Designed miniproteins, single chains, continued (5). Designs and how they scored, part 24

Each design is a single chain, and the fold is of that chain. pLDDT is the mean over its residues in the fold that is shown.

## One batch from the design tools (miniprotein)

Design m16804
Fold by ESMFold2-Fast:
Structure m16804 (fold): chain A 55 residues (1-55)
Amino acid sequence: SEVLEKIKKWLDENKVDYSLTPSSDPIEEIHQLIAAILDKSEELYDELKKYYESL
């Protein structure tokens, strides 16, 4: 949950629009966000991946 909240904050700070299907598994929600960003921009995905791996 902490990692998911940090990712959401990062997306908000970078002005990224996203939609998330609620799940009981935070890892599934994290994967949804990563996949959605990759579909929008590879550059943005690379930045998100670096941020995620720094956590």
Scores: mean pLDDT 73

Design m16805
Fold by ESMFold2-Fast:
Structure m16805 (fold): chain A 64 residues (1-64)
Amino acid sequence: MPSPRDVFRRMLRASQRARDDPNASETDRRRANGLRGVHDTLLSRDPGVTGSQLQRAVVDMARR
């Protein structure tokens, strides 16, 4: 299985592409900004974040 970090990186890149699309909805752009916020908060401030914490944060952002 891909690691939770690899899954998160793939989702972040996909969201970045959606944000740069002028036809992207405001909801898609908000999700992209949310995923970036999770990346900056969890990975830059706590490099010891567990895979389960990262996966849960990504799922929570995707469901909001």
Scores: mean pLDDT 62

Design m16806
Fold by ESMFold2-Fast:
Structure m16806 (fold): chain A 98 residues (1-98)
Amino acid sequence: SKKVEEMLKRIEELETKAKEAEKNGDYQKAADYYFEIARLAMELGDEEKARRYVLKAFDYLKKYLDSDPSVTREQKLEELSKFDIEVNKAREEIKKKK
């Protein structure tokens, strides 16, 4: 459908932006872009793609937190916990829209 085609094009755009952020060492932006892709995959009902991109977002978030020497172990755990909450919120919001 047209709506599916538009979502797939948006995923391609976000994948390009994520790869650019990776090349620039901007792990925070890479994590954000991969999470946006995961949300779009959830909306499409592509659970495997959604899971893969959630894991990529999580990995880049960890790389970002590990790259900042000012971030304590406790702060890292808090940020990773916040990420889990945001993933769950996204899943619930998308279920309500369907």
Scores: mean pLDDT 85

Design m16807
Fold by ESMFold2-Fast:
Structure m16807 (fold): chain A 82 residues (1-82)
Amino acid sequence: SLKEAILKTIGLVIRGIGHELDGDYKKAAQDYIEAAETLEKAGLMSEKGRELLRKAKELLKQGDYKEAAQLAREAVLEALKK
């Protein structure tokens, strides 16, 4: 449900922030990407958010964890503007 998607996203964002504060950008990127994908599956993502998520996934595959985390976090924020 939409409510379940939002609650899952909040939990993943909190985890991602925790990992960022610990300097674990790989885990932060993974958490933020999962949060953004949860919002995308719920139909809450804009075109800009989808582009940011796609780029974040590419950066994660390339090992650019800090930039991947940043773009994935931006994708989540784009969904929350609705």
Scores: mean pLDDT 88

Design m16808
Fold by ESMFold2-Fast:
Structure m16808 (fold): chain A 73 residues (1-73)
Amino acid sequence: MKEIKNPSDLVNDTDSEGRDPYSLALENGHEEIAEVLKPLISPLSTRRYDYRTPLLEAAENGDLEKVIELLNS
């Protein structure tokens, strides 16, 4: 399995619907998480998954602690 250790790679990954962690955080009203993710977003590289990654789930659920933990890998 490919281990993603760069925060910028995690925040540019999307779910099967094309929603990135930043978009999910904004859609669910988690502004603090969106602010943490915003400087790490790159418009040049996106990857889609058929499932939600841990970062996508944390951003959607408003789990700021988990978002920070995943970004500090």
Scores: mean pLDDT 66

Design m16809
Fold by ESMFold2-Fast:
Parts: C-alpha cells; structure tokens; sequence
Structure m16809 (fold): chain A 77 residues (1-77)
C-alpha cells in the first residue's frame, strides 16, 4: 500500500516536472502543469487504484492542454 502510493507520487512528480521543463517558456502551459501535479499529488491520499487513475487523468489532461496552448502559440509566430 505505502510503496504503491510512493511510486504513484514519484511518477506524478516526474511527469509534472518534465511537462514544466518542456514548456518552461510558456507561462500558461507551466501553470496548467503545476496545478495538475498538485491535484494529482493530493489524490495520492485515495486508495492506490483510485490515486493512480486520478493522477493519470490530471497529468494526461494537462499534457493535452499544454500541447494545445503551445501549438496555438507557434501558429501566432
């Protein structure tokens, strides 16, 4: 139980940090990534199965939104 929660939290932080680094020059995308990581980490208080699904949902949604914002920014240039 505890080891599973630790692994979920580590994966969330890793994915969140990578997303922030990838879009570091885009403040809107960075904000999306930070908020998603905070929510996903808060979800680790749930049972491991639910924590994993909630974390995946938060981070996957943030990845899609950050990518969309970055693509829109590129189209304006």
Amino acid sequence: MEEERKKIAEEVRKRGDQLIEKYKDNPEAVEIARKAMEEALSATKLPPEKARKAGDNWINTAELNAKAIEEMRKLRE
Scores: mean pLDDT 80

Design m16810
Fold by ESMFold2-Fast:
Structure m16810 (fold): chain A 120 residues (1-120)
Amino acid sequence: NQKLLDELLSKSSVVLSPEDIPRALELIPSFPADASDLTTAERLFLQGKYEEAIKEIEEMIEAGIISPEYYELMALAYVRLGKYEEAIKYLEKAIEIAEKLGYDKLVERLREQIELLKKY
């Protein structure tokens, strides 16, 4: 559902507008790995490699790198795969971490994303 994805991306802490996603996908395989400040997981997501993006984030979490933005990106990848229950689970995990860090504005955005996903 393109409308759902567009609404989620507009509320994301990842600086990806809905307009950037179709453009980035059109540029595959010419999207250069070193041409941006994007993480490996973000680049994989933009390339439409959602399962690979999830795996990269899981490896980062296992290495002790915890960030609400990475859990949010994992949730967006699950939305692209049609796995809305998994997406909600990881958005809730992002909220837990964001609350511990005092990122009140991010917590607000993440809760809005969960309510949007529950609508579908």
Scores: mean pLDDT 68

Design m16811
Fold by ESMFold2-Fast:
Structure m16811 (fold): chain A 65 residues (1-65)
Amino acid sequence: SREEKKEQALKEVDRLAEQNPQIPASKWEAARKAVVLATEKLPDSRKVEVSLSESGNLMIYVYVE
């Protein structure tokens, strides 16, 4: 469901935050808001994925299939 996809993506954000303490808390808060917004706009999305680039940018991918 939409809620399950959102919870899974938010858990991934929390995991990445724990593993990357050098990234400011404000960026992780922005990532959480982006996950919520993405799942609200695309409730039929197959998957929401969160990753951290080698340059330190948070990337959010929403898959619609």
Scores: mean pLDDT 73

Design m16812
Fold by ESMFold2-Fast:
Structure m16812 (fold): chain A 67 residues (1-67)
Amino acid sequence: MREDTIRLLTRRRDVSRRLAEQGVRSAGVAARHFDEAIRHLRRGDEEGALRHYERGRRHLRRALRES
């Protein structure tokens, strides 16, 4: 379900943006990747969306360790 995946990506992007506002640089990178994953998914590029999602997850994990 594409809409469910977009909702998940949006939530992860928003969490990452909030951490970036607090000065966590890795969270800013994660937010950009989740935003890019949403764009890829909206244009039907599921493979590109997955690659950006995986990169976003790695950066978000780093951000959470920094916090």
Scores: mean pLDDT 83

Design m16813
Fold by ESMFold2-Fast:
Structure m16813 (fold): chain A 81 residues (1-81)
Amino acid sequence: SKEEEILKHLSRFVPELTEEKIKEILSIKDKEERIKKLAEILKVPKSVAAKILNAKSPKEAAKILVEYEVEQGMELIKEAV
């Protein structure tokens, strides 16, 4: 499935997204619960996890995650100044 391809791609550079965790997410029948579980594993808001699982490609999903992490890093720098 598209979600499985996205999760497997992300697992290449997200150590917390293990094969076991991917199987757990994909076993969940309810999409909102899959989004919630992914958000918990990635430590991102549900809105970001939803964008990731609804991405058009694994590359787009990776871009969404990276852009969020960069934005969070920039906000921390801004608050420290």
Scores: mean pLDDT 81

Design m16814
Fold by ESMFold2-Fast:
Structure m16814 (fold): chain A 55 residues (1-55)
Amino acid sequence: SVEDLARQLSALAGELVRLREREGDDATSRSPEGQQLERQIAEVAEQYERLKAQE
């Protein structure tokens, strides 16, 4: 559901923020963990936009 995707986005964004707080923005963007979180956020955001457009 749209609500489930919104919650997933919030959770992933929170993890990315916490990683940036520990490592810094540049280090996070270069790290495998940071890159994986960025990809997951982009994928879930795309699904959210598509589902939202259908409602």
Scores: mean pLDDT 81

Design m16815
Fold by ESMFold2-Fast:
Structure m16815 (fold): chain A 78 residues (1-78)
Amino acid sequence: NKELAEELKELLKEAMELLKKAKNVAKAIGAVLRGIGGIVEEMLRDGAKSPEELSEEGLRRAIEEVREAIERLREEVE
């Protein structure tokens, strides 16, 4: 479980670096907000107060949501 939480943290760092390089900041922010929304939805489903408190299944779903957000962010960076 700790490994999944660490993977999620690394993906969030990658998303932040992509956001800093984005040409269209508004679209990039939209992608980030969708990713964060996915994490929040999983946290609400699990009753977690922070991403680190997510179940293994919740962490896997949150990672998937952030990976999708990163792909959209890459389109804004080129």
Scores: mean pLDDT 76

Design m16816
Fold by ESMFold2-Fast:
Structure m16816 (fold): chain A 96 residues (1-96)
Amino acid sequence: MRDKAAEIYRADPENEEARREALELLREADLANAPSERERALIELQTRIELGELTAEEVREWALREGLPPEVLRELAAAYAEGRPEIAAALEEVAR
């Protein structure tokens, strides 16, 4: 198990898999849109969450604006459930 604080720069097996799966699902869901833009936004969001620059409310607003599918939101929430439970709760709220 690795520190969530280092997730942006280091592979955490559980969080890295969830992030990769979220990016792949987002890419497939956005076949009619610009997938590279959505993928970049997701990575930037995760970076800002790790740096403590975003509140749970801001993360929730972002997820709603991007229109991510519930499955992607739940997987992303699982990645943050241990280190940032407030972020995880916000993402799960959007998925419901």
Scores: mean pLDDT 64

Design m16817
Fold by ESMFold2-Fast:
Structure m16817 (fold): chain A 61 residues (1-61)
Amino acid sequence: MKLTPEQRRAALRLAFAAMEGKPREELDQELDKVSKKLNLTPEQREALRRAVDAGIEMAKR
């Protein structure tokens, strides 16, 4: 599913927070807050979760 510009911006912010080493528990809390605020569908929420996972992997480099 295609993300809106606002949802894409949120995904990038979460990915950068993950890359900076923000704890996974805090990233999950922020994802939940964003999902509720932007009324994300399950597919859109999954896309944001993938962005977080990618950021975490980049941090492990």
Scores: mean pLDDT 76

Design m16818
Fold by ESMFold2-Fast:
Structure m16818 (fold): chain A 67 residues (1-67)
Amino acid sequence: GTPEKAREAVEREAGGKEELSVEQATRAAEEAGASREEARRAVELAAGGKETVSVTQAGNAAVGAAA
């Protein structure tokens, strides 16, 4: 399902790290099925003005954007 794809894409982009850049998290959300615009918006909201998001935040943003 979409949550499983989102998690897989986020873990792939993270490459074993606990945090992703906003760009990496946006790509993961697009890989999970979100449009670029929705992916970017969801990730920026999750980041709250920061340059990085945790793997958990990125996964949640990707699920929301791809739904």
Scores: mean pLDDT 79

Design m16819
Fold by ESMFold2-Fast:
Order: C-alpha cells, then structure tokens, then sequence
Structure m16819 (fold): chain A 74 residues (1-74)
C-alpha cells in the first residue's frame, strides 16, 4: 500500500485543500504506479462539475490526478 500527501488544486491554480492518500493495489501494482489506485481524503469546497487537479507524493514518486467534482459537493 502506497502512502501519499495530496494537494487539491483548482483549474485557476488555487490550493483548494490538502489530505493524505493511500494507494491500493497488488504488490506489483504498488511497485508500478500505473497499476496502483490512489485514494485521498481532504476538505475542499467544490461545486458539482468543478474541475480540479490532485497532486500527490508517494513512496514511488509524484503522481497527478485530474478530476471533476461529482455528486454532492457542498
């Protein structure tokens, strides 16, 4: 399991929130970042459909995830 510190950044480059991440996957997936899943939790207020970028540092290096807020974002 990977350990990560994660920052959530808005489309305008503003820091929206920080959290800690956990990587899920097989040992092979953990050793190969392409096969691992990064789960992060943090507090950020996003409107539904708002775009964001999550940047994280893991034991395997830096990772970046681009997403769009879904569901109830309050």
Amino acid sequence: MLRAEVELIGSDGRLLGRGVGRGLGTPEGAANAGGAQLIASGRATLAKGERFTARGRTELGEAEVVGVAQGEAS
Scores: mean pLDDT 50

Design m16820
Fold by ESMFold2-Fast:
Structure m16820 (fold): chain A 80 residues (1-80)
Amino acid sequence: MPLSAEEALSGVGRALRDAGVDDKVRLRILSHGQELAMAGASVVEVINSVSELVQNSPELSDKQKEEVLRRLEEIRRRAL
């Protein structure tokens, strides 16, 4: 079944939480993804943009970035 934007963003939020990302940072990243989805971006486009934001976030440690990006790639593959 095709992965919805809601399901993908739920997965993003869980990945950030499981990696121990601060709630304020997590909400900012999720808001960015939600805004793109509301603007009509595909699930793949949302995940790609969120992944770029995660990579460029100074608030996340390198280990947190690696863990989150691995899980975002899994979500992206499910959306294809």
Scores: mean pLDDT 84

Design m16821
Fold by ESMFold2-Fast:
Structure m16821 (fold): chain A 72 residues (1-72)
Amino acid sequence: SLDDLYAELEALIDQISKETDKKKLDKLVEQIEALLRQLASVIDPSDPAQVARFRALLGRAQKAVGEAVKKL
């Protein structure tokens, strides 16, 4: 379900914020990017609530990935 995809993305964001191993971090980035693409394909772009929820999590994912990469 859509809620399951959002829950999985939030779990990956939490994991990447704590990750220090480069190989595991690279895999987490790939998993986050794959989930973001999947979410973008299933949300209704004409529904402002769905678009707002997606944009909020996209921003959180981008920030978490950027901060994790800066630690390398």
Scores: mean pLDDT 84

Design m16822
Fold by ESMFold2-Fast:
Structure m16822 (fold): chain A 62 residues (1-62)
Amino acid sequence: MEKVVLEVGGGEVGRALADMALGAVRANHPDAKISEALGPDGVLTTTVTTETETIEIRRMAA
């Protein structure tokens, strides 16, 4: 199982990039499982699990 990690910056631009990446992943993997976790360091991690890979989208200053 392959793991892909996308790290984006904070603020409005980081949020827009994270939303764009998540939208693209969902469009290609409509049955993917999505979960979110906010770390104590303020990093929001969105994990998308498909049949073949796990994709993590990490946004700073969440």
Scores: mean pLDDT 74

Design m16823
Fold by ESMFold2-Fast:
Structure m16823 (fold): chain A 99 residues (1-99)
Amino acid sequence: MGPVELLREALAATDLTPEERAELEKRIEEGEKKAKERLMTKYGLSEEEAEEFLTKSAEEQIELAKKKGLPQEFIEQLEKMKEMIPKMKKEYEEYLAKK
């Protein structure tokens, strides 16, 4: 599961003010835009390929990156993100619960 999916799940499950919800939605959109732009400009993916890539799970993203021969540095970043996702989810849920 990607960080964007976690944020969307948190938005659906959390009692947020309209202002807080709008801020999180904006951050999600900005994150997706930056990720897509990086995949296109730094790694040479087409717009369609970058968009498809971002819809995949962390495991599928790693497999696709390896299949496309993307730089080892990028693959390592994806593997690290996969390891961090459960921690990020827990920290975010704890943050929202302590409001």
Scores: mean pLDDT 69

Design m16824
Fold by ESMFold2-Fast:
Structure m16824 (fold): chain A 69 residues (1-69)
Amino acid sequence: MEVQLVSEAVDAIEKGDLETLRKSLEELKKTLTKDDLIRQVENLIKIARSVGNTEAAELLEKFLQEVLS
């Protein structure tokens, strides 16, 4: 289940589908512990930056700040 949600988030980042990325993040938030969610979001930020999707990286950084608050 987690693997599928992470795969969907990665695909959304690569395609620039910010709506699907938001939905995947909300499902991950329901599925993962806070610590696991933080690790996965940090990894997704690295992926977004690596593929040059600045909008996805910014979305993920804002989501991470909300999780950390």
Scores: mean pLDDT 82

Design m16825
Fold by ESMFold2-Fast:
Structure m16825 (fold): chain A 61 residues (1-61)
Amino acid sequence: SEVEKKRKEVLKEIQELVDTYLAAAEGRLQLTPEQLQALVDRINELSKEYLKLTKEIEKLK
């Protein structure tokens, strides 16, 4: 379904952003405070979308 495809895409983006965050936290990547805040904000927004899509999929079962 389109909802399942979208959830998979959102999860992939979350995983890529989390990997970037961990690289910055470990000092392997240098981010400005503004870039780090934008990254955290994006992870939070995508996490909310992922949960919403998961609930929609559960309703369709």
Scores: mean pLDDT 84

Design m16826
Fold by ESMFold2-Fast:
Structure m16826 (fold): chain A 100 residues (1-100)
Amino acid sequence: SAEEQALVDELTDALLTLISHVLRGDIDGARRALARLRAVADRLLSVTDDPRVQALVRELVRLAEELLDGVEAGTLSTEQMIGLALRMIGLALELRLLLS
């Protein structure tokens, strides 16, 4: 639906904002971006009946939480951060394709 497509666009914007803040070392900005990503994900989950969309959204949120937790704990290398970011971008593209 048009609403689901708009929410995926908002989710993608929140994701790119999160990645940008993480790569700049802006933890406070990353926390705000993750909060926005969770809020948009919750809205998308409330309006979709497609279990494939639900699974991709939940995995995207899980990876975003893993990224921020690892950055805050200092347990992730730059290579691992980039790997998580690329995987999340891939999931966002899959969401767009499913809703096309």
Scores: mean pLDDT 89

Design m16827
Fold by ESMFold2-Fast:
Parts: C-alpha cells; sequence; structure tokens
Structure m16827 (fold): chain A 53 residues (1-53)
C-alpha cells in the first residue's frame, strides 16, 4: 500500500544516514560490523519497496 511504501522509504532514508555516519569509523571493527548489519537491513527494505512499487 501507499502508506507502507512511505514508511519503508522513510526507514530506508534513516538507515542510509546511519550507514554514512558509521562509514566514518570504518577502521573500528565494531563499527564495521554494525555498518554491515545496517546495510543488510537496508537491502531487505529496498526489496520490500520494489515489491510495493
Amino acid sequence: SVRQLSVLKSRLLSLQGAIYLLSKKADDPEYRAQKEKLEAEAAEIEAQIAQLE
């Protein structure tokens, strides 16, 4: 639905911002692992958006 699509797009934007900030700390293995997890979540949300569009 349009509402679900809007919520997913908002969530994706938030994740992209968090990933960007974590990329500044990529030399720390802890932050690298967190960045990878957020990237995986963003990919899942992108797939859901593609199914709704």
Scores: mean pLDDT 80

Design m16828
Fold by ESMFold2-Fast:
Structure m16828 (fold): chain A 72 residues (1-72)
Amino acid sequence: SVGDVRAALEALGLSPELQRKALEALRAMAAGEKVTDPEAEIAAALIRGTTEELAGRPVDWAELARALEEVL
């Protein structure tokens, strides 16, 4: 949920710049595209893992991208 993504961002303490980079990486991964920024790829993976722990279920890249867009 959007609330789980918000809680994940608060727990991770990511900068606004890194949050934007993570959103672009999540969008690319949802589209099956290559992520070229390793920092953005790591941030996206951390957001997914933390969100999945909070939600208690798997979350796909497209759902994460949508929820993060709504949070930002």
Scores: mean pLDDT 82

Design m16829
Fold by ESMFold2-Fast:
Structure m16829 (fold): chain A 67 residues (1-67)
Amino acid sequence: SAEEEERLAEEAVAEKAREEALKRGMEILSIEVERVGEDRLVAKVTTDEGVIEVEMTLEEALEIAKA
């Protein structure tokens, strides 16, 4: 369903952002996911070294979720 796809996409972009922070050896303090318009998602990861933003389309997030 569309609701389930939206949840999977949000989880996928958050996971991608978390992986990026961990890859850089940063400590994760918080993760926020925002939907921007109808086709884009932005994850903001606050770390001990600053803020990392990961942006992707809904399509990209769903492809990651299905992998």
Scores: mean pLDDT 80

Design m16830
Fold by ESMFold2-Fast:
Structure m16830 (fold): chain A 75 residues (1-75)
Amino acid sequence: LTLPLRLYALLAARNPEAFKKLVKRQAEIYGKEKTLEFLDLVEETVRKLADEGVISPEQAEKALKAIRETKKELE
Protein backbone atom coordinates (compact mmCIF):
# COMPACT_ATOMS: atom_id res chain seq x y z
CA LEU A 1 0.00 0.00 0.00
CA THR A 2 1.30 3.46 -0.94
CA LEU A 3 -0.79 5.27 1.75
CA PRO A 4 0.56 6.44 4.17
CA LEU A 5 3.93 5.35 2.64
CA ARG A 6 3.43 7.80 -0.25
CA LEU A 7 3.09 10.70 2.19
CA TYR A 8 6.37 9.77 3.91
CA ALA A 9 8.15 9.34 0.55
CA LEU A 10 6.96 12.79 -0.58
CA LEU A 11 8.00 14.31 2.77
CA ALA A 12 11.51 12.81 2.42
CA ALA A 13 11.80 14.41 -1.05
CA ARG A 14 10.27 17.76 -0.02
CA ASN A 15 11.67 18.22 3.51
CA PRO A 16 14.35 15.64 4.48
CA GLU A 17 14.97 17.26 7.88
CA ALA A 18 11.30 17.06 8.91
CA PHE A 19 11.20 13.47 7.60
CA LYS A 20 14.18 12.47 9.78
CA LYS A 21 12.65 14.07 12.90
CA LEU A 22 9.28 12.37 12.32
CA VAL A 23 10.87 8.94 11.71
CA LYS A 24 13.06 9.25 14.85
CA ARG A 25 9.90 9.96 16.88
CA GLN A 26 8.25 6.85 15.36
CA ALA A 27 11.31 4.77 16.33
CA GLU A 28 10.82 5.89 19.96
CA ILE A 29 7.19 4.66 19.85
CA TYR A 30 7.40 1.49 17.68
CA GLY A 31 11.04 0.51 18.16
CA LYS A 32 14.12 0.52 15.98
CA GLU A 33 13.53 -2.79 14.12
CA LYS A 34 9.97 -1.91 13.05
CA THR A 35 11.11 1.56 11.95
CA LEU A 36 13.96 0.12 9.82
CA GLU A 37 11.44 -2.21 8.10
CA PHE A 38 9.17 0.81 7.51
CA LEU A 39 12.09 2.77 5.98
CA ASP A 40 12.70 -0.08 3.50
CA LEU A 41 9.06 0.28 2.35
CA VAL A 42 9.42 4.08 2.09
CA GLU A 43 12.57 3.56 -0.02
CA GLU A 44 10.68 1.24 -2.41
CA THR A 45 7.87 3.84 -2.59
CA VAL A 46 10.36 6.62 -3.48
CA ARG A 47 11.72 4.51 -6.37
CA LYS A 48 8.17 3.76 -7.58
CA LEU A 49 7.20 7.47 -7.49
CA ALA A 50 10.33 8.37 -9.49
CA ASP A 51 9.56 5.64 -12.07
CA GLU A 52 5.97 6.99 -12.37
CA GLY A 53 7.25 10.56 -12.82
CA VAL A 54 5.53 11.85 -9.64
CA ILE A 55 8.90 13.11 -8.37
CA SER A 56 12.05 14.09 -10.28
CA PRO A 57 15.25 11.98 -10.20
CA GLU A 58 16.84 14.77 -8.12
CA GLN A 59 13.97 14.66 -5.60
CA ALA A 60 14.26 10.85 -5.47
CA GLU A 61 18.02 11.04 -4.72
CA LYS A 62 17.33 13.64 -1.99
CA ALA A 63 14.70 11.34 -0.42
CA LEU A 64 16.91 8.23 -0.65
CA LYS A 65 19.79 10.12 0.99
CA ALA A 66 17.50 11.16 3.88
CA ILE A 67 16.31 7.54 4.28
CA ARG A 68 19.90 6.17 4.27
CA GLU A 69 21.08 8.79 6.81
CA THR A 70 18.11 8.02 9.08
CA LYS A 71 18.78 4.25 8.89
CA LYS A 72 22.46 4.84 9.79
CA GLU A 73 21.49 7.01 12.78
CA LEU A 74 19.07 4.30 14.04
CA GLU A 75 21.58 1.43 13.62
Scores: mean pLDDT 82

Design m16831
Fold by ESMFold2-Fast:
Structure m16831 (fold): chain A 68 residues (1-68)
Amino acid sequence: SVLDEVEAIAAEAKARLAAATSNAEVIAVMQETGKRLAELKPQMTPEEDARLDELERELLGLAMARLA
C-alpha cells in the first residue's frame, strides 16, 4: 500500500539521519525524503495523510536533534 511505502521511506530516512556526519547531510536527507513523501501524498486517504504528518513530525524532531 501507499502507507507501507511511506513507512519504508520514513524508516530509511531515520537510518540515514542516524548515520549522518554533517549538517549538510542531515539537510539533504530531509529534502530528499520530503520530496519523496510529497509525491505520495495525493494518493493517500485522510487517515494515511494523518499518519504521514506524524512521521514527518518525528523525522523533523530527529533532524533538529542532529543539528543541535
Scores: mean pLDDT 84

Design m16832
Fold by ESMFold2-Fast:
Structure m16832 (fold): chain A 92 residues (1-92)
Amino acid sequence: MEETQIQKEFIAKGGKIYNAIAEVEGANPPARVEIIIEDLDTGEKIQKEKIVEDGGSANLTFKAKKDNQKYKVEAKAIGNPAPRIKLEIDEL
């Protein structure tokens, strides 16, 4: 089984809601997409998995607790063949 992985770190603003979006290209057949968000100060993780078909996407929304929290967002797509991933982090 082949895997594509992308990761980004960012510094969040407290009280803001962020949406991590993983869009996959070349998911034929369907691929499993995993988004992991880690608070690098506490080590706390939240995770979402979704089966994605075609050019679909998975998303995971979270609220930052305080200013200057550093987060790591990791997106993995697992399939055969492994699709390409576009990872975006949007402030809502």
Scores: mean pLDDT 78

Design m16833
Fold by ESMFold2-Fast:
Structure m16833 (fold): chain A 66 residues (1-66)
Amino acid sequence: SAKVEAIQAAAREFGAAMARAGRQITREEFDAFLREQAAKLGVPVTPEIVEAAERAALAGYLEAAE
């Protein structure tokens, strides 16, 4: 869905920003980020969205690590 794609895109950008800042992605920061994005889009946080966002954040982190 478009909302899931928007969350994944935001998560990928979040990961890339953390890598560029030289910071590790913490569980607390990621959870706070995901709650804010889900609230902005008016959707509940589901396990499927959490897993998709985690994968996207990691991908963004690794791509920006140079």
Scores: mean pLDDT 84

Design m16834
Fold by ESMFold2-Fast:
Structure m16834 (fold): chain A 92 residues (1-92)
Amino acid sequence: SSEERRREQLERMVELLESAIRLLEEDPSPKNIEIALGAVETALAIARDLDLPEEVIATLEAAKRALEQGDVETAIALLREAIRQLRELIEA
């Protein structure tokens, strides 16, 4: 149950970040950057609650900073890296 819940939370994080990437790729408007920031902040909260590796937290924090600076290209690259790291945790 707790292992299943952890997996469900990791999968939820991946879905949130994939949705953020789709929004930013379709239209990197200020509104969509704000929505993407909300998704990253939610993923960061889950990562901290689950005591995920510092590498994952650092990647998400870097993605947040890139979005705050309007560096959408860097943010998308960092979000893709975070998804890769999360998928490795799901497979472990």
Scores: mean pLDDT 90

Design m16835
Fold by ESMFold2-Fast:
Structure m16835 (fold): chain A 90 residues (1-90)
Amino acid sequence: MEVKEKVKEIIKKVEELLATDPHDRRGILEIASLAYEAIKELEKKYPKDIVEEFWKVFNEVLQALRAGDTDKARENIKKLEELVEKAESL
């Protein structure tokens, strides 16, 4: 599975959570699990620096979701989309 598809799945799940129930702790835990799996796949294909940048942005998304900060969550989703395009251009 291409990294772009995996990260897009995470972005979609975050957007669905924000639109339906931003306080769904089970949904947040599912997103965290998917992010961890995406990082494991990234570690196999990409340089450490790129993987660390994905870790940083995923952690920012998860922190925003746990805090109920929907604006910050959306901002960091946009950063994830930009990182995917950067990684695919390598």
Scores: mean pLDDT 80

Design m16836
Fold by ESMFold2-Fast:
Parts: C-alpha cells; sequence; structure tokens
Structure m16836 (fold): chain A 97 residues (1-97)
C-alpha cells in the first residue's frame, strides 16, 4: 500500500515536469491516466509499473526509476522525431526521487 502510494507520487512528479517542459505531456497523461484525470492513483501506479516490468517498491531505487523513465520516454517518442538522452533520463530521475 505505501509502496503504491510512493510510486503514484513519483509518477505524478514526472507528469508535472513533463507538463512544465511542454513536451510529451498529453501522451504521458494518456499512459498514466487512461481516464483522462491527469492524477495518478496508487492502483494506476502499480499497474503502470508492472506493465513496464518494474515493481512499485523498486521505483525508489535510482536504477529502476531510470529504467522506468527511459521506457516511458521511448514509448512517448512513437513518431521517432525526438531524442531520448541518458542526461535527460538522469535529470528526471534526480528530480522525481
Amino acid sequence: MEEDEEAARIMNRLLEYLKEKGSFYEKAKEIFTPDGSGEVTPEQARGLAEAFGIEPSELRDKEAAREFVRRLLTALNTDGKGEVSDEEVDELVEKIL
């Protein structure tokens, strides 16, 4: 339960940073909240982490969070026009943990 709540908090922080950047926010919102709410619940966070092959509790680990962010940004870059850099992944992980 607490692990799911922390995962939801981390995912909501990521959504806010993507919103501020003006990049990928709409696609990320659809992935995180299929209901269109823009607010990730603990249950949604669990499902999303599991879909990306990561346990919710592992999102507190820097390497697991980095892998989650990388997979998410790759999924958001479906048109192939963007670049997903290691530096961008590391910056997002540092800010959401």
Scores: mean pLDDT 73

Design m16837
Fold by ESMFold2-Fast:
Structure m16837 (fold): chain A 81 residues (1-81)
Amino acid sequence: SDAFLEEVLAEAERRLREIRDEALRNRVPLSEFQDRLLAEVERAVAEVLANPEVSDEQAEAFERRLLGLLAEESTAYRRAV
């Protein structure tokens, strides 16, 4: 079932948006913003890895997707500041 992975992804996407919005309000440097995004990626990946029903292949695909989102958010932030 992909439902668990979709829920964790949706929560991670919500948290990444909150991190971005807070960083923009507080004029956080890009490097610090990237560190905050990476911490959320690591949290979400750890949640996925803690579920014994998730395969290694599913976990790797999930991590790649989150790293892609991190790259997109970093690029958008660089343009905004």
Scores: mean pLDDT 86

Design m16838
Fold by ESMFold2-Fast:
Structure m16838 (fold): chain A 98 residues (1-98)
Amino acid sequence: MERRERAREVYVLFSEAIAELVRYAKKQGKITPEQQELIRLASEAAVHAFEAIRTGDEEAWRRTVELLRKALEVAEKNPEIPDSVIETLRRALEVAER
């Protein structure tokens, strides 16, 4: 139960981060390879988070956290990623590691 609730919170935060990245890319009139990779990683993590919500599966949850860490690493290394997206991903990781 508690793991499923954390998975729901992480899923919402991933959805917010993706939406903000897409909005930013639309405003700029372009999407960079780094932004595309971050959207890919966050979308893959969201799929695993949704599976963790549905099943409570520990492996799906571990995969979610692994992909979240990778997404945050990509975001922090790339200056074209908005700080607000990085902060949302950091909040997701904090929720995941509690």
Scores: mean pLDDT 80

Design m16839
Fold by ESMFold2-Fast:
Structure m16839 (fold): chain A 73 residues (1-73)
Amino acid sequence: KLTVSGVSISFDANDVAVVRATLTVENDGRALSDEERQALGARVVRAVNKAIKLLEEGASSEEAAQVFIKEIE
């Protein structure tokens, strides 16, 4: 199971999008396979892109963070 905590999505002083999040993967105490790592990576990229797009369209940092969490979990 994947859980997300400590999510912060905002523009910095130079208008660079900054994403911070802690992802916790419960995988019965074993390491992720290459396929599992690739799938997780793709999900993270999708979630980041969706959240940043909302932030660019004028959504709040809190709204972008909630969309990120929902997309990943």
Scores: mean pLDDT 77

